# Designed miniproteins, single chains, continued (3), part 92

Each design is a single chain, and the fold is of that chain. pLDDT is the mean over its residues in the fold that is shown.

## One batch from the design tools (miniprotein)

Design m11179
Fold by ESMFold2-Fast:
Structure m11179 (fold): chain A 67 residues (1-67)
Amino acid sequence: MTVEEAVETLKKLLDKYNFKPSELSALGVYLLLNGEHEELEKLQEAVKTLKENGYTDEQIVELIEAS
């Protein structure tokens, strides 16, 4: 997964479940509690990709807002 693909994945998940970029952690908890295992795995892989590319949690939020 590229950085751009990771940002688009997170943006689509946030939009689908009506969460704001700043609520990314809350979305993860929501997906876990509602048995949305496929969506949770996509979210976790996208966040992992961005963190492995040197982005902090705050910078990930900024990237989503800028896209």
Scores: mean pLDDT 87

Design m11180
Fold by ESMFold2-Fast:
Structure m11180 (fold): chain A 107 residues (1-107)
Amino acid sequence: SSMIEEAKKKIEELAEETTKKLIELLENKGSAEEFREVLEEFKEKVIKILKEVNVPQEAIDKVSEAIDIAADTIEALIEDGIEISKETIKSMIESLKEYTIKLLEES
């Protein structure tokens, strides 16, 4: 229970940090590659937290896939020159956070 609550807090803190970094990239007109690097770092750190609290590999794979889909979506939008709002970034990271916490609590 206490380890799960600590893991949830770490995931919430990572989501906030990642949202801030992605918004900074939007404001500075960052490249698709820079957005992918931020999301890959988020993925690696989330996976480490989930492994530390012994979440099953199947659940970790689902979280990894969801983050990869988000990264691919952002990359495609930037490469196509489509304007991404701060609200879209916030909603995407919030959804990934909620999904990760749900899988953590179900483990």
Scores: mean pLDDT 89

Design m11181
Fold by ESMFold2-Fast:
Structure m11181 (fold): chain A 71 residues (1-71)
Amino acid sequence: MFLSREDRLLTLDQLRQDVLERYSDLPEEVKQQIEDLFNQAKNQTVESLDELRDLMLQVVKGVNELVDKAK
């Protein structure tokens, strides 16, 4: 299956929106750190669905660590 840059960016943007909506009560500093994490992920070059899954898992782990520190 051909993975386009557009499909990758849409997937990451949907995850970002879901995370920020779900954790809307977080401090602005933590929200900025989450945004920075997604911006870094968008700059990664991935050519396969498996690489995209690995990238998404790393982003989710990073978000969970930031959320846990904010509790």
Scores: mean pLDDT 75

Design m11182
Fold by ESMFold2-Fast:
Structure m11182 (fold): chain A 95 residues (1-95)
Amino acid sequence: SMEEVYEEMLRVVQELSRVILEKAKKENASPVEFIALGLLTAGLSVLVDYLYKKNVPLETMERYLEKLRQLLAEVPNLSLDEIIAKLTELINEME
């Protein structure tokens, strides 16, 4: 189940990156916004891998997966600034 949660987290992060960058392109995001969104989504992937290697409890990983899924569902309804804020908040929580 830990391996399944880890693989699903990586899948959700990859889909988040795709959807967020597509949204940024459609909304004519500034170069700074593209850089911020790209680095934040890449950072999420690194953190997921780090948490898995650190043997973080399964319930903690499941909680982060739920938050990632919630963010993915919300992306179409959020501004780019709100997405940057939520990604930053989630990254800080995962530390």
Scores: mean pLDDT 87

Design m11183
Fold by ESMFold2-Fast:
Structure m11183 (fold): chain A 80 residues (1-80)
Amino acid sequence: SREEILKEIQELVREFGLLILKIRDKYPELAKEGEKILEEQIKKIQQAVADKASVAELQKLLEELKKEFEKFKEKVKKAE
């Protein structure tokens, strides 16, 4: 459902933000990169919600957010 997708998006945003906070002191440039990625994804999601996007469109944004978070986690692992 729409509500379930938005809840999953919110959980991922929280997890992504926590990872950024965790690495901020040791890898400030990588943390800034993560912040920019997360801000871009949040902006897209906020715009879609404002535009009353379909469940299918919100699902696509959820999958994009998952993909960006996976890529960022991989970058963090390589830096550690």
Scores: mean pLDDT 88

Design m11184
Fold by ESMFold2-Fast:
Structure m11184 (fold): chain A 67 residues (1-67)
Amino acid sequence: MKVLLLASDLSVEELLALGRELRERYPDVRVIPVQVASEEEAQALLALLRELAPEAEVTLVTPEELE
């Protein structure tokens, strides 16, 4: 199963809106929007998710990459 971790310092409102758009474009992937204060926190969360669900393909995406 493919999982997209959308982690950014954007507001919760903006992250939820962007997460909704991603779910509409990619209904077969699970999108997890999370507000983080830094890129280091995003990477730590990515590592944690990979440890908790090693069978899932977790990819970190930023709002800039989504265009």
Scores: mean pLDDT 77

Design m11185
Fold by ESMFold2-Fast:
Structure m11185 (fold): chain A 100 residues (1-100)
Amino acid sequence: MIPTLEEIKEKFEEFLKKAEPYVSQELVDRLKETFEELLELIEKLPEEVKKQVLIEVDNMLNKALEELDKAKTSLEVQNVVLRLIKELEDLIEDLKKLLE
């Protein structure tokens, strides 16, 4: 099933609520800014590409939520957040190249 943008936003908010107590405000802000930039790019995509990107983002968020559930220390939570930021930044770079 292709996830909706609303479902993606809901999963991201769930991730933020779970991670926020264990990471710096600066890292939370960076994650939020990166996700917002991604959403702005997704809105500009052709419908077929948008569907593929929504599936990819849903998979990234599901993996990040699973890794959060396994995390037992603040450092492990920080590493999950940093990995998600990197994955989102890499996707943003790919989408910017596609929109050239």
Scores: mean pLDDT 87

Design m11186
Fold by ESMFold2-Fast:
Structure m11186 (fold): chain A 100 residues (1-100)
Amino acid sequence: MEAKKLTVELLKKLLGEEIAKLGEELLDALENKDYAKAAEYADKIQENIKEEDEELLAFALTPYLVELHRKEIEKNSEHPTAPEALAELDKLEAEYKAKL
């Protein structure tokens, strides 16, 4: 399953449908390299969440962030720490999959 779809599903479960919709639009903008639109949607999410929900927002974004970081590690796969970094990402992936 695609990391973006998992992120949207977690956003919907933890923060509700409106935040999930804004999150999907943010991720679409990031994939299209439209950083101006991505910033606009990020600001809208920040305006619509409570301070106590910021940790839930960070957790819900974990599938997308893990995918981005995994791609970066794969570009640097010859680095001595790459296996350890991938193992840490596998732990994070197990944690968010448990919440689905």
Scores: mean pLDDT 77

Design m11187
Fold by ESMFold2-Fast:
Structure m11187 (fold): chain A 56 residues (1-56)
Amino acid sequence: NGGENGAKAAEAAGDAEGAKGGRAASLQMYRTGLEHALKGKGVGAAIGGAAALAAS
């Protein structure tokens, strides 16, 4: 994911806002894909994605 790579690069450069933006974009893409696959799951899949992103 380009968003994760961008977030890491921004973080290394000291651009905390850029890093947050990149991670947020990655979460949105992950959430959209999971909502399509797990119709009716509301926010649960997005929470799982956010936890995975934070842990990585």
Scores: mean pLDDT 58

Design m11188
Fold by ESMFold2-Fast:
Structure m11188 (fold): chain A 67 residues (1-67)
Amino acid sequence: AEEKREKLKRMIEEMEKEGYSKELIGITLAIGALFSGDKKLMGIGLEYFAGKLSPVEAYERIKALLE
């Protein structure tokens, strides 16, 4: 579980460093979260793909979970 969270954390840091938008980071994180095998991350990914979260909301929810 921790290794998958660390991988998503590194993805956030790299994408922020490269200047990607919160929207693009959120989409990328939602995909990674959905296939993470971490039930809390997968839940956020499912909410995003069900249209319950915007890309920015997915970014914020996943980042908060990983902090």
Scores: mean pLDDT 82

Design m11189
Fold by ESMFold2-Fast:
Structure m11189 (fold): chain A 76 residues (1-76)
Amino acid sequence: MSLEELRREYRERRAELLKNLESALKSLDESEEKAIKEGKVDEVEKMRKQLRDILDAIINDDEALFERLIEQELAL
């Protein structure tokens, strides 16, 4: 596999993961009205924090993940 192919696959997987996280956050925003009505605002905020923590971890681990993929597939 070429380095260009590896970079392309990494970008595709990252874009898909980010899209899924954005969809999850949007679903939480849509659920906020229902949560207010049901008195579950604290549960929604807790879930929002967990999703943000996951997003931050992915962004911060982006370099480390990319390096691991290069090492594993290219046997550097």
Scores: mean pLDDT 67

Design m11190
Fold by ESMFold2-Fast:
Structure m11190 (fold): chain A 102 residues (1-102)
Amino acid sequence: MFENWKSTTDPYGTVSYEMTEEQIRELAREILKHLEKAEKGIPLTSEREREVGSITAEVVNLLHKKGYNWEEIRNLSEEEIAELLKEVFELRKKNHEKLLNK
């Protein structure tokens, strides 16, 4: 997961398309931890936490486009984030496939 996590920061690479539901669920947990730390003003100390911060920002931006307010986002459960991540990654993958579809 940690190695795949670093690869996920790259622009829509193979790792993002090959993420399993279990990996997405773990990613959701890391995102929730990051959101809690950000709300409390706790500084990010590890390189992984900073990488999670970048992914969290992208997820929050995407949720905002879907009409989610910050209040709704911060109240999302691990399961809700995991489901949304699966849909987000599937939409990104499908959109990329459309561009490459022969």
Scores: mean pLDDT 64

Design m11191
Fold by ESMFold2-Fast:
Structure m11191 (fold): chain A 62 residues (1-62)
Amino acid sequence: SMRKKLDELYEKRDIVGISRIRFDSLRNNDVAMYDLATQKIQEITQQMQQDIELQRLQRLLS
């Protein structure tokens, strides 16, 4: 299932893998999957930015 694969890639924070699903969704005119993949990429990007800032602060306080 494409949805199950997307969920697995999201758990791994695999933006490249999710981007591949997004491109495949465009080829199949699967708007719902395209939107979901786009949302997951945005969520991962936001989480990564948060993690970088937290690590920076922890390094300064250590």
Scores: mean pLDDT 83

Design m11192
Fold by ESMFold2-Fast:
Structure m11192 (fold): chain A 60 residues (1-60)
Amino acid sequence: MSEEERQKEVDEWVADVRGFVRRYLDEHRPDWSEAEKQAVIDRTEDDVRYSMTRLLDERA
């Protein structure tokens, strides 16, 4: 897998996870402020990007 393909794959996973977390929070935490929901989504993105990048690097 090229570096460009790897980054695209990570970006796709991040986008999917962000969408999932947003839907989950809207369903289970509708009382939370937008800022609180966004903070969780942003933290999740950082964690996923870090973990997936490491996983792909270990497989290279």
Scores: mean pLDDT 79

Design m11193
Fold by ESMFold2-Fast:
Structure m11193 (fold): chain A 67 residues (1-67)
Amino acid sequence: MENEINEEKKRAEDEKKAYDSLKKWYDTVLKTGTQAQADAVKAGMDEEKKRYDEETKRLNELEKQYK
């Protein structure tokens, strides 16, 4: 259990950092770049967010079992 939670946390943190970086880039592109550039960044950001959401769901399920 502990190892599984640790792995999910680490993966979620890594995905979150990648997402946060892309989100900052996306915000910048929306202000100073083109819509095409923003669309490309959004595609990557959306994928990272979906993975992060799945990891969060997994962690929540584990927490409910051991609340």
Scores: mean pLDDT 75

Design m11194
Fold by ESMFold2-Fast:
Structure m11194 (fold): chain A 61 residues (1-61)
Amino acid sequence: SAVVERLKAALEAGDLAAVAALLARLPDQTSADEAFRYLAGRLSPEQFAALRALYEAAQAA
């Protein structure tokens, strides 16, 4: 999946804004929830909180 490849690249770069933008472009909330579940195991609590804030901002745009 092109989305999975871009997500991996953004995570490797530490670009949480890019990760949030990719998550905001997912087709439904279930896909977003699955991605956040995956990321919760890979990010610190602080990074995860920052990602959720960026995601909410991207959703409001």
Scores: mean pLDDT 77

Design m11195
Fold by ESMFold2-Fast:
Structure m11195 (fold): chain A 85 residues (1-85)
Amino acid sequence: SVYDQLIEEAKRAKEAVEAGDRDAFYEELTRILNLAQQLPDPEAQARITELVTRAFQALDAGDREAVLKALDEIIKTLEELKQRS
């Protein structure tokens, strides 16, 4: 499902942050944004897009903990949305 793909990409983004691989992180967030457009609920799409935007902003600010928090919130939100579908 698109939820499973989004969760997997978010986990890969988290691994990229932990490895210090900035290029991989940007690629994974871009994939998440593209896949989020396939979500059937506009509110769900907006929530995931907002969290991804926060992750980019936190990375640009050099705040690693804020990046990881945003990724954990993306994963949690997607798990909850998957259970409601």
Scores: mean pLDDT 84

Design m11196
Fold by ESMFold2-Fast:
Structure m11196 (fold): chain A 73 residues (1-73)
Amino acid sequence: SPAERRVAALLEGVEADREEFKKSTDKELQIALLERILHRLDMAIEASTDPETIARLQKLRDEAEKELEKVKS
């Protein structure tokens, strides 16, 4: 479906931003990457109707949010 393709594309963007995050030592860039990851995950959750997919995306969002709080502290 178009929604499934949209979620897949958003998750590829999340993976790319995660790989850039691992390579970065710049706190401002790390924050920007994590905020972009959270935005993409929110878009993926909104586009999803499958409860199992939503639960998986919510877990990824919770992990990214905790990481953002650590970087900001």
Scores: mean pLDDT 88

Design m11197
Fold by ESMFold2-Fast:
Structure m11197 (fold): chain A 63 residues (1-63)
Amino acid sequence: GEELAQAIEREIVRLVIAKGRVPSNEEVAEILESFGFDKKEALELLKKHNGNIGKTIRELLKK
């Protein structure tokens, strides 16, 4: 739930800091896969939500 969403967002923020740029949908989907989500589904949802991570996480957790 909420703690998992916060953990995912923290890893994405770490990637932003490390790369000095906005991560690609593929890079975000790889982080989501590391938390147990399907990478293909995560990529489709990131594309659907124009890279909006909060909306993507909410939709993944609704299942």
Scores: mean pLDDT 79

Design m11198
Fold by ESMFold2-Fast:
Structure m11198 (fold): chain A 60 residues (1-60)
Amino acid sequence: SSMEEKLEEFKKKLDEMVKEGASAEELEREGVRFVVTNDLTEEQIEELSKYVKEKVKELE
């Protein structure tokens, strides 16, 4: 679906942000912005939240 494609594209954006040295706060803010600006299902919000937390953990 178009939303699933946007979610995968956004995950790639988060991956690039981590590689560019983004802070945990920046990753969390982008995640919140994506959720607020897109009509996500509860399951998609949970998936994105988990992904952001995993990326934040990689930053130590």
Scores: mean pLDDT 82

Design m11199
Fold by ESMFold2-Fast:
Structure m11199 (fold): chain A 71 residues (1-71)
Amino acid sequence: MREKAEELAEKIREKVPGTGVLVMGDLLIVAGDAPVEELKRTVKEIAEKEFGLKAEVSVIPGTGMVAVKLS
């Protein structure tokens, strides 16, 4: 699962240029200049459709970042 989190981080950086992704085991923190709801949708779609992972994606209030927990 950790290796898939790092692969997911790379794919997010490829598909959404200008994003920063921090990987913490099965948790990813994603920051970008896109609207946070669009970032949330895009990250969830990549995780679920391309990697077949279950992903809980939530907005981190006041930061413009999203948290992604893989299961």
Scores: mean pLDDT 77

Design m11200
Fold by ESMFold2-Fast:
Structure m11200 (fold): chain A 100 residues (1-100)
Amino acid sequence: APTVELEVPDEVAAGSSVTVKFTATWPSGSTLRITLYYGKAGTPESEWQYLASKTGTGSSVTLEVTVTNLEAGTTYEFRIKATNLETGESSEATKTVTVV
């Protein structure tokens, strides 16, 4: 399965943007689909929003996404899912951000 890493601040000020950086690594020779989702903590995953995706070949891929218009006093959950398109194997990582 791919290895995934998600970098995001623990807290951000209301009215500020959040930059989310994620990296997926895997053995060379596979095509990997990476998808980033986010949603309010405590809501069902079916209500989470698709944020970005990237397809990569080789051994690693990095994507940076900036999110704006986050609500004051709200905690958001960001999730990366990396899927090997040849095998169907996937890996996920999740981080939370609190808007203060």
Scores: mean pLDDT 77

Design m11201
Fold by ESMFold2-Fast:
Structure m11201 (fold): chain A 83 residues (1-83)
Amino acid sequence: KKEEIDKLAEETLADVEAELQRWVDSGKLTPEQAEALLAEARSEIEKVRDEAIKNNMPITEARRKLNEVRSRFLERARELAAA
């Protein structure tokens, strides 16, 4: 179970990182903006992971919470790119 939650957290962070990098590559975000968003996303993903492990959270619930974090940070990136 811990291994599954760790893997989900790593995959979620990698997805956010890859998407932010695409927006930097396309000139829609600065490297500094992407780095700041990634640092915040990492912190929130780590909190979800730690709580999921501590509370023996069902994998489906952990996945839902991690997807919510991912969606939130991609939306924030979209808002910055549109500014």
Scores: mean pLDDT 83

Design m11202
Fold by ESMFold2-Fast:
Structure m11202 (fold): chain A 82 residues (1-82)
Amino acid sequence: SSSLEEEIKKLEEELEKLEREAVRAYLDGDYATLARLLRQMAEILERMAELYEKQGKYEEAKKLREHARRLRELADQFEAQA
């Protein structure tokens, strides 16, 4: 539905903002902030995956969940360095 498409678009825009913040944290060597931002991005990806499943886009949803898993693994690594 158009309402699901608009919700996904808002989550994509939120994700882009967090990506810019994560790049800044990385460049600043702020690994604690980077880990937090990566976990927030993973939560958004999981929410997007649920919406894609509601649209019947199961392949896209699977890729988003895999991306979320990788971001959490990366967050754990950066948190260990903080």
Scores: mean pLDDT 90

Design m11203
Fold by ESMFold2-Fast:
Structure m11203 (fold): chain A 79 residues (1-79)
Amino acid sequence: MYPIAKNVEELLEQLKKMTEDGTSVAEIKKWMARVAAESPDEVARRIAQRIVDASDGQMGAALAGAILREVVAPEVEAA
């Protein structure tokens, strides 16, 4: 199993690696469920929980939406 992401950067790096390794959506969701329960970073837990709550066909859209809201939203507020 992949290690629990300690922050959003590790979450995204592990996701990229899992995708490059051909990891299934089901295995990615299992890992996301663990990140949502066990990660020390609140933002990483919220992103992971949004992905767990999404249907399998919407996992990518859920990830993009979570990143926009939790990571990109502060940049938009600076405008």
Scores: mean pLDDT 71

Design m11204
Fold by ESMFold2-Fast:
Structure m11204 (fold): chain A 97 residues (1-97)
Amino acid sequence: SAVVTKVLGLLNLNDTGKTLLQEFLESVDLETQNRITRLVSDIVNYASFGAPEKAQTAGNELLTLLKEHGASEDLLNELQAEIDSLVSTGKALKSLL
């Protein structure tokens, strides 16, 4: 779906993470897919604008949403690593502001 393609395109996941996230997105309803898309967009945007604390908050909300919908520990670990990377980028950018 267009939503799945958009979410996968926003995150720098390895092939395993992409496969796990795609399978998860295809298992949940459109409302949940849209909520995930908004949170992923928020994480990426906050990180890119040097707002690491907001990126972390959105990241925590994303992981909680996925846990509530039965995401595997493997998927949660892959997303945690990507969130940590994006938050780290946001911290580096914030230090330049």
Scores: mean pLDDT 88

Design m11205
Fold by ESMFold2-Fast:
Formats: C-alpha cells, sequence, structure tokens
Structure m11205 (fold): chain A 80 residues (1-80)
C-alpha cells in the first residue's frame, strides 16, 4: 500500500477511495476522476490536465494513458 501526500489524498477522497492504496487502485481512481471532469480523450488516450487541480498536483499538462510507467512515476512523486 502507498501513502500519498495531502494533495493526492484529497483527490482520492473525492472518489471515495482510501488514503492508502496500491498503484493499480490509484490509477483507476485517477482515470475515473479524469473521465468525470471531462479531461480524458478516449480517441487519443490523452488526459489533458492544463489549468486543472489534478494537473497542479501532478505537475504535468498532459498524460498519455498508455504510458503506464509515466503514470506510475507521477504517483511515486506524490507518495510519502
Amino acid sequence: MIKFNEKMKKLLEKLGFPEEVDFGTALTAIFELARREGLYDEKTNVIDLRGTELGEVFGVDRIDAKDYDKLKEILKKNAK
């Protein structure tokens, strides 16, 4: 289980996820949040984070949803 920083915990809490989760569960929560916020483009598999709270937390403007390694590293940077 991964313990996240305060900003990431707040994002997980918005979706009803616990503060400590594995990487797979955290990724699922992020994709669900991105879809609910209208940030995920299923045609290009890109999450556009510019000007969003999620983008501020991750420190990136765009994420390729197929780049699993990049997503994992972003989660690690937001872990305690």
Scores: mean pLDDT 73

Design m11206
Fold by ESMFold2-Fast:
Structure m11206 (fold): chain A 82 residues (1-82)
Amino acid sequence: SNLDKAIEMLKKALDAENLTEAKSYIQKAKEFIEKADLPEELKQRILEQVDKALNASTLEEAKYWVRRAILLAEQAKKELEK
């Protein structure tokens, strides 16, 4: 699913060695989240964390917001699998 692809890209961002590499994966995750079939409220909450990661000035700051986005995305996935 698009949500699974987004989570995969966010996890790759956590393994990134520099901010540019991390942001390339975060941008791909954003594209998949926008295409994901999610309740609008959950989609907006995940996108808020992703946008904070994209606006980060350091790798550590970007990864902080990416971890939050992953938690929300994985929670959304569990709710949709019920």
Scores: mean pLDDT 87

Design m11207
Fold by ESMFold2-Fast:
Structure m11207 (fold): chain A 57 residues (1-57)
Amino acid sequence: SSLDEAQRLVDQGNEAARRGDYQTASDLYRRASDLTGSEVWRDEADRADDHARNPPP
């Protein structure tokens, strides 16, 4: 189902974020948002994108 696919994408996004790959995390959360229409995953994608653009020193 789309919900199961979205959960897989979220899990992969969380793994990417854990290793500091925020660009990949943003892309994965955005795909999950697109599948579910969820504002939560859209917001997570936006936050990850912000981290990718403004990495810590």
Scores: mean pLDDT 82

Design m11208
Fold by ESMFold2-Fast:
Structure m11208 (fold): chain A 63 residues (1-63)
Amino acid sequence: SPLTDAIAANLERLGTLSQEDRDKVLDAMGQTVRDNRDASPRELLELVNRAAQEVIDQIEKEK
């Protein structure tokens, strides 16, 4: 599915980051889970993937 493909791509990108930058992405993902406790599993996965994507994109812009 498009969501599964997007998650896989973001996980590959996460693997290329420094430990410090990975921690930033993981912190944003964890915060998204905490802020959306009542979301469905699908909605939560979409929100977490979006949060990861936004942080990765910001890190890449700083290079």
Scores: mean pLDDT 83

Design m11209
Fold by ESMFold2-Fast:
Structure m11209 (fold): chain A 64 residues (1-64)
Amino acid sequence: SSDDLIEEYLKQVQDVLDSETDPQVIRQKVMKLVNEFMEKEDDQEVQDRLLLGIQELFAEHQER
């Protein structure tokens, strides 16, 4: 389902945040994941849900 696809990609973004310390490398790898997701899913609502999830992960990472 679309929810499963979002969860899979958010896990990959979290793995990037946990393994990388360079902000430029993090941005590059996350952008690649976002582009891959956008190629698999063209539903704007599903895309917006992924982007919101990524923003939440970045906010949590900045608090650490």
Scores: mean pLDDT 83

Design m11210
Fold by ESMFold2-Fast:
Structure m11210 (fold): chain A 66 residues (1-66)
Amino acid sequence: AADEAIAREILEETQKRIEENKDDPAAMFSLLQKARERLRAAGLSEQLIRRTVTELSVKMAELLLE
C-alpha cells in the first residue's frame, strides 16, 4: 500500500543518514525524532510508525555498540 511505501522511503533515507552520522550520537537521536515527525505528518497508522521507529532504533543501537 502507499502508506507502506512512504514508511519504507522514510526508513531507508533515515537509516542512511544515521549511518553517515554514526560518530555523533546526538545527531542520530535527532534524525530518529525527525523520522517520527515525518511519519506522523504523513498520516501513517501508529502501528506502522511504531514498527518503523523500532527498526531505526535497532539500527542506531547496532552502530552505537560497534
Scores: mean pLDDT 82

Design m11211
Fold by ESMFold2-Fast:
Structure m11211 (fold): chain A 58 residues (1-58)
Amino acid sequence: SEAQAREIARDVVRANPQATLDDIGIRAILEAARLGLPEALAPTIAAYVKDFYRELYG
């Protein structure tokens, strides 16, 4: 579950190089919800999005 959250965050960050950090965060959380991940993982997904965004584009 947490590993899936991390994979989703990474994939969404990589797929959206022109989007803002906030837009990518929203997209990753919505994708996780679509795939049936618990809403409790939203903060974890947001943290992974921020880390991957900084790594790739910061």
Scores: mean pLDDT 82

Design m11212
Fold by ESMFold2-Fast:
Structure m11212 (fold): chain A 95 residues (1-95)
Amino acid sequence: DISDENLLKSLRKEKAPEHLIEEVEKLLKEERVEEALLLIRIAKLSNWSLSKEEIERIVEAIRKMNPKEIQELKDMLDNGEDLSKIRAFIDKVLK
């Protein structure tokens, strides 16, 4: 229940990289709010260190996920799984 404009403004204020903000904006325009929030959570877990290529790869994986895989990713993030386990899950989805 955050407006898209407020979410994007918050990301810019936190100095999120522009390549992340662009992908989040695309997902929000497609009404894929849950996917956009998952992408933000993964990027925050990396302290904004993910490259443009890594962000695009994560977006591709999230777009291919079924609802069960989306729930598994949410559970991993909620349980505090580290970035290496999140990356392994993304790699598995893209195979």
Scores: mean pLDDT 86

Design m11213
Fold by ESMFold2-Fast:
Structure m11213 (fold): chain A 80 residues (1-80)
Amino acid sequence: MELIERARELVREAEELVRRGDLEGARKAIKELQETAKEVERAGEELFAKGDSLGGGLALETARWAREKAREIEERIREA
């Protein structure tokens, strides 16, 4: 699923921006990550509704992971 790969990319992007001291870029990446996580969650719910429990489960776990990573990175930005 493209959205799952995008969420992973955004986490890497945000962490790299924080390492470089680009806090504005990192905040933008986190906002995109949060929006992507919502899209992944919606897609996962639709997969469950269609009977794809494996795909739905993977998407929902990815959305949760992405939200947790966004929170962690946001805390690092706050302390930077």
Scores: mean pLDDT 83

Design m11214
Fold by ESMFold2-Fast:
Order: structure tokens, then sequence, then C-alpha cells
Structure m11214 (fold): chain A 94 residues (1-94)
């Protein structure tokens, strides 16, 4: 449901905000901030009913690519948690 998707996005926002607060590497921090801005934007559009299922899935694909970049930057645990939340959202959209 939309409420379940929004709740998972709120969990992802909290995760990314916590990771940014703890991160000192500027490259990893830039990746995290890019991810957070994207997730916040998607959440706002979903709440407004402005995104199709295809657009949500495309955004999740972009987010997963950023998560791979984050893992390569040494944030493997944060990347894994983002991937898990993205897969849960994808399952609700499909």
Amino acid sequence: SREEILALLDEMIALLEEAIAAETDPEARATLESMLNGVRGMRALIEQGALSPEEVLAFLGDLLALAETLAAQGLEETAARVRALAEEIAALVR
C-alpha cells in the first residue's frame, strides 16, 4: 500500500540521515546526500500520487546503483540496508 511504501521511505530517510551525521569522508558523504535528496523527492511525489509504479521502480534502480557506489566507498552495511529497504518497496509496487 502507499502507507507501507511511505513508512519504508521514512525508515530509509532516517538511515541516510544517521549515516551522513556519522560520515567524515567527503566522497561517501556526497553519495549519501545525493541518495537522501532523491529519497525525499520520491517520497514527496508518492505522497502526492504523482508517480507511476514504473517511475518508482526506475528510481529504485538508480538508488541501487548509488548503493553499489556507497559499498565501494566502504559503507557496505549502510548500502546493504538501503538495498533491503529498496527491495521491500519494489515488492509492494510490483
Scores: mean pLDDT 87

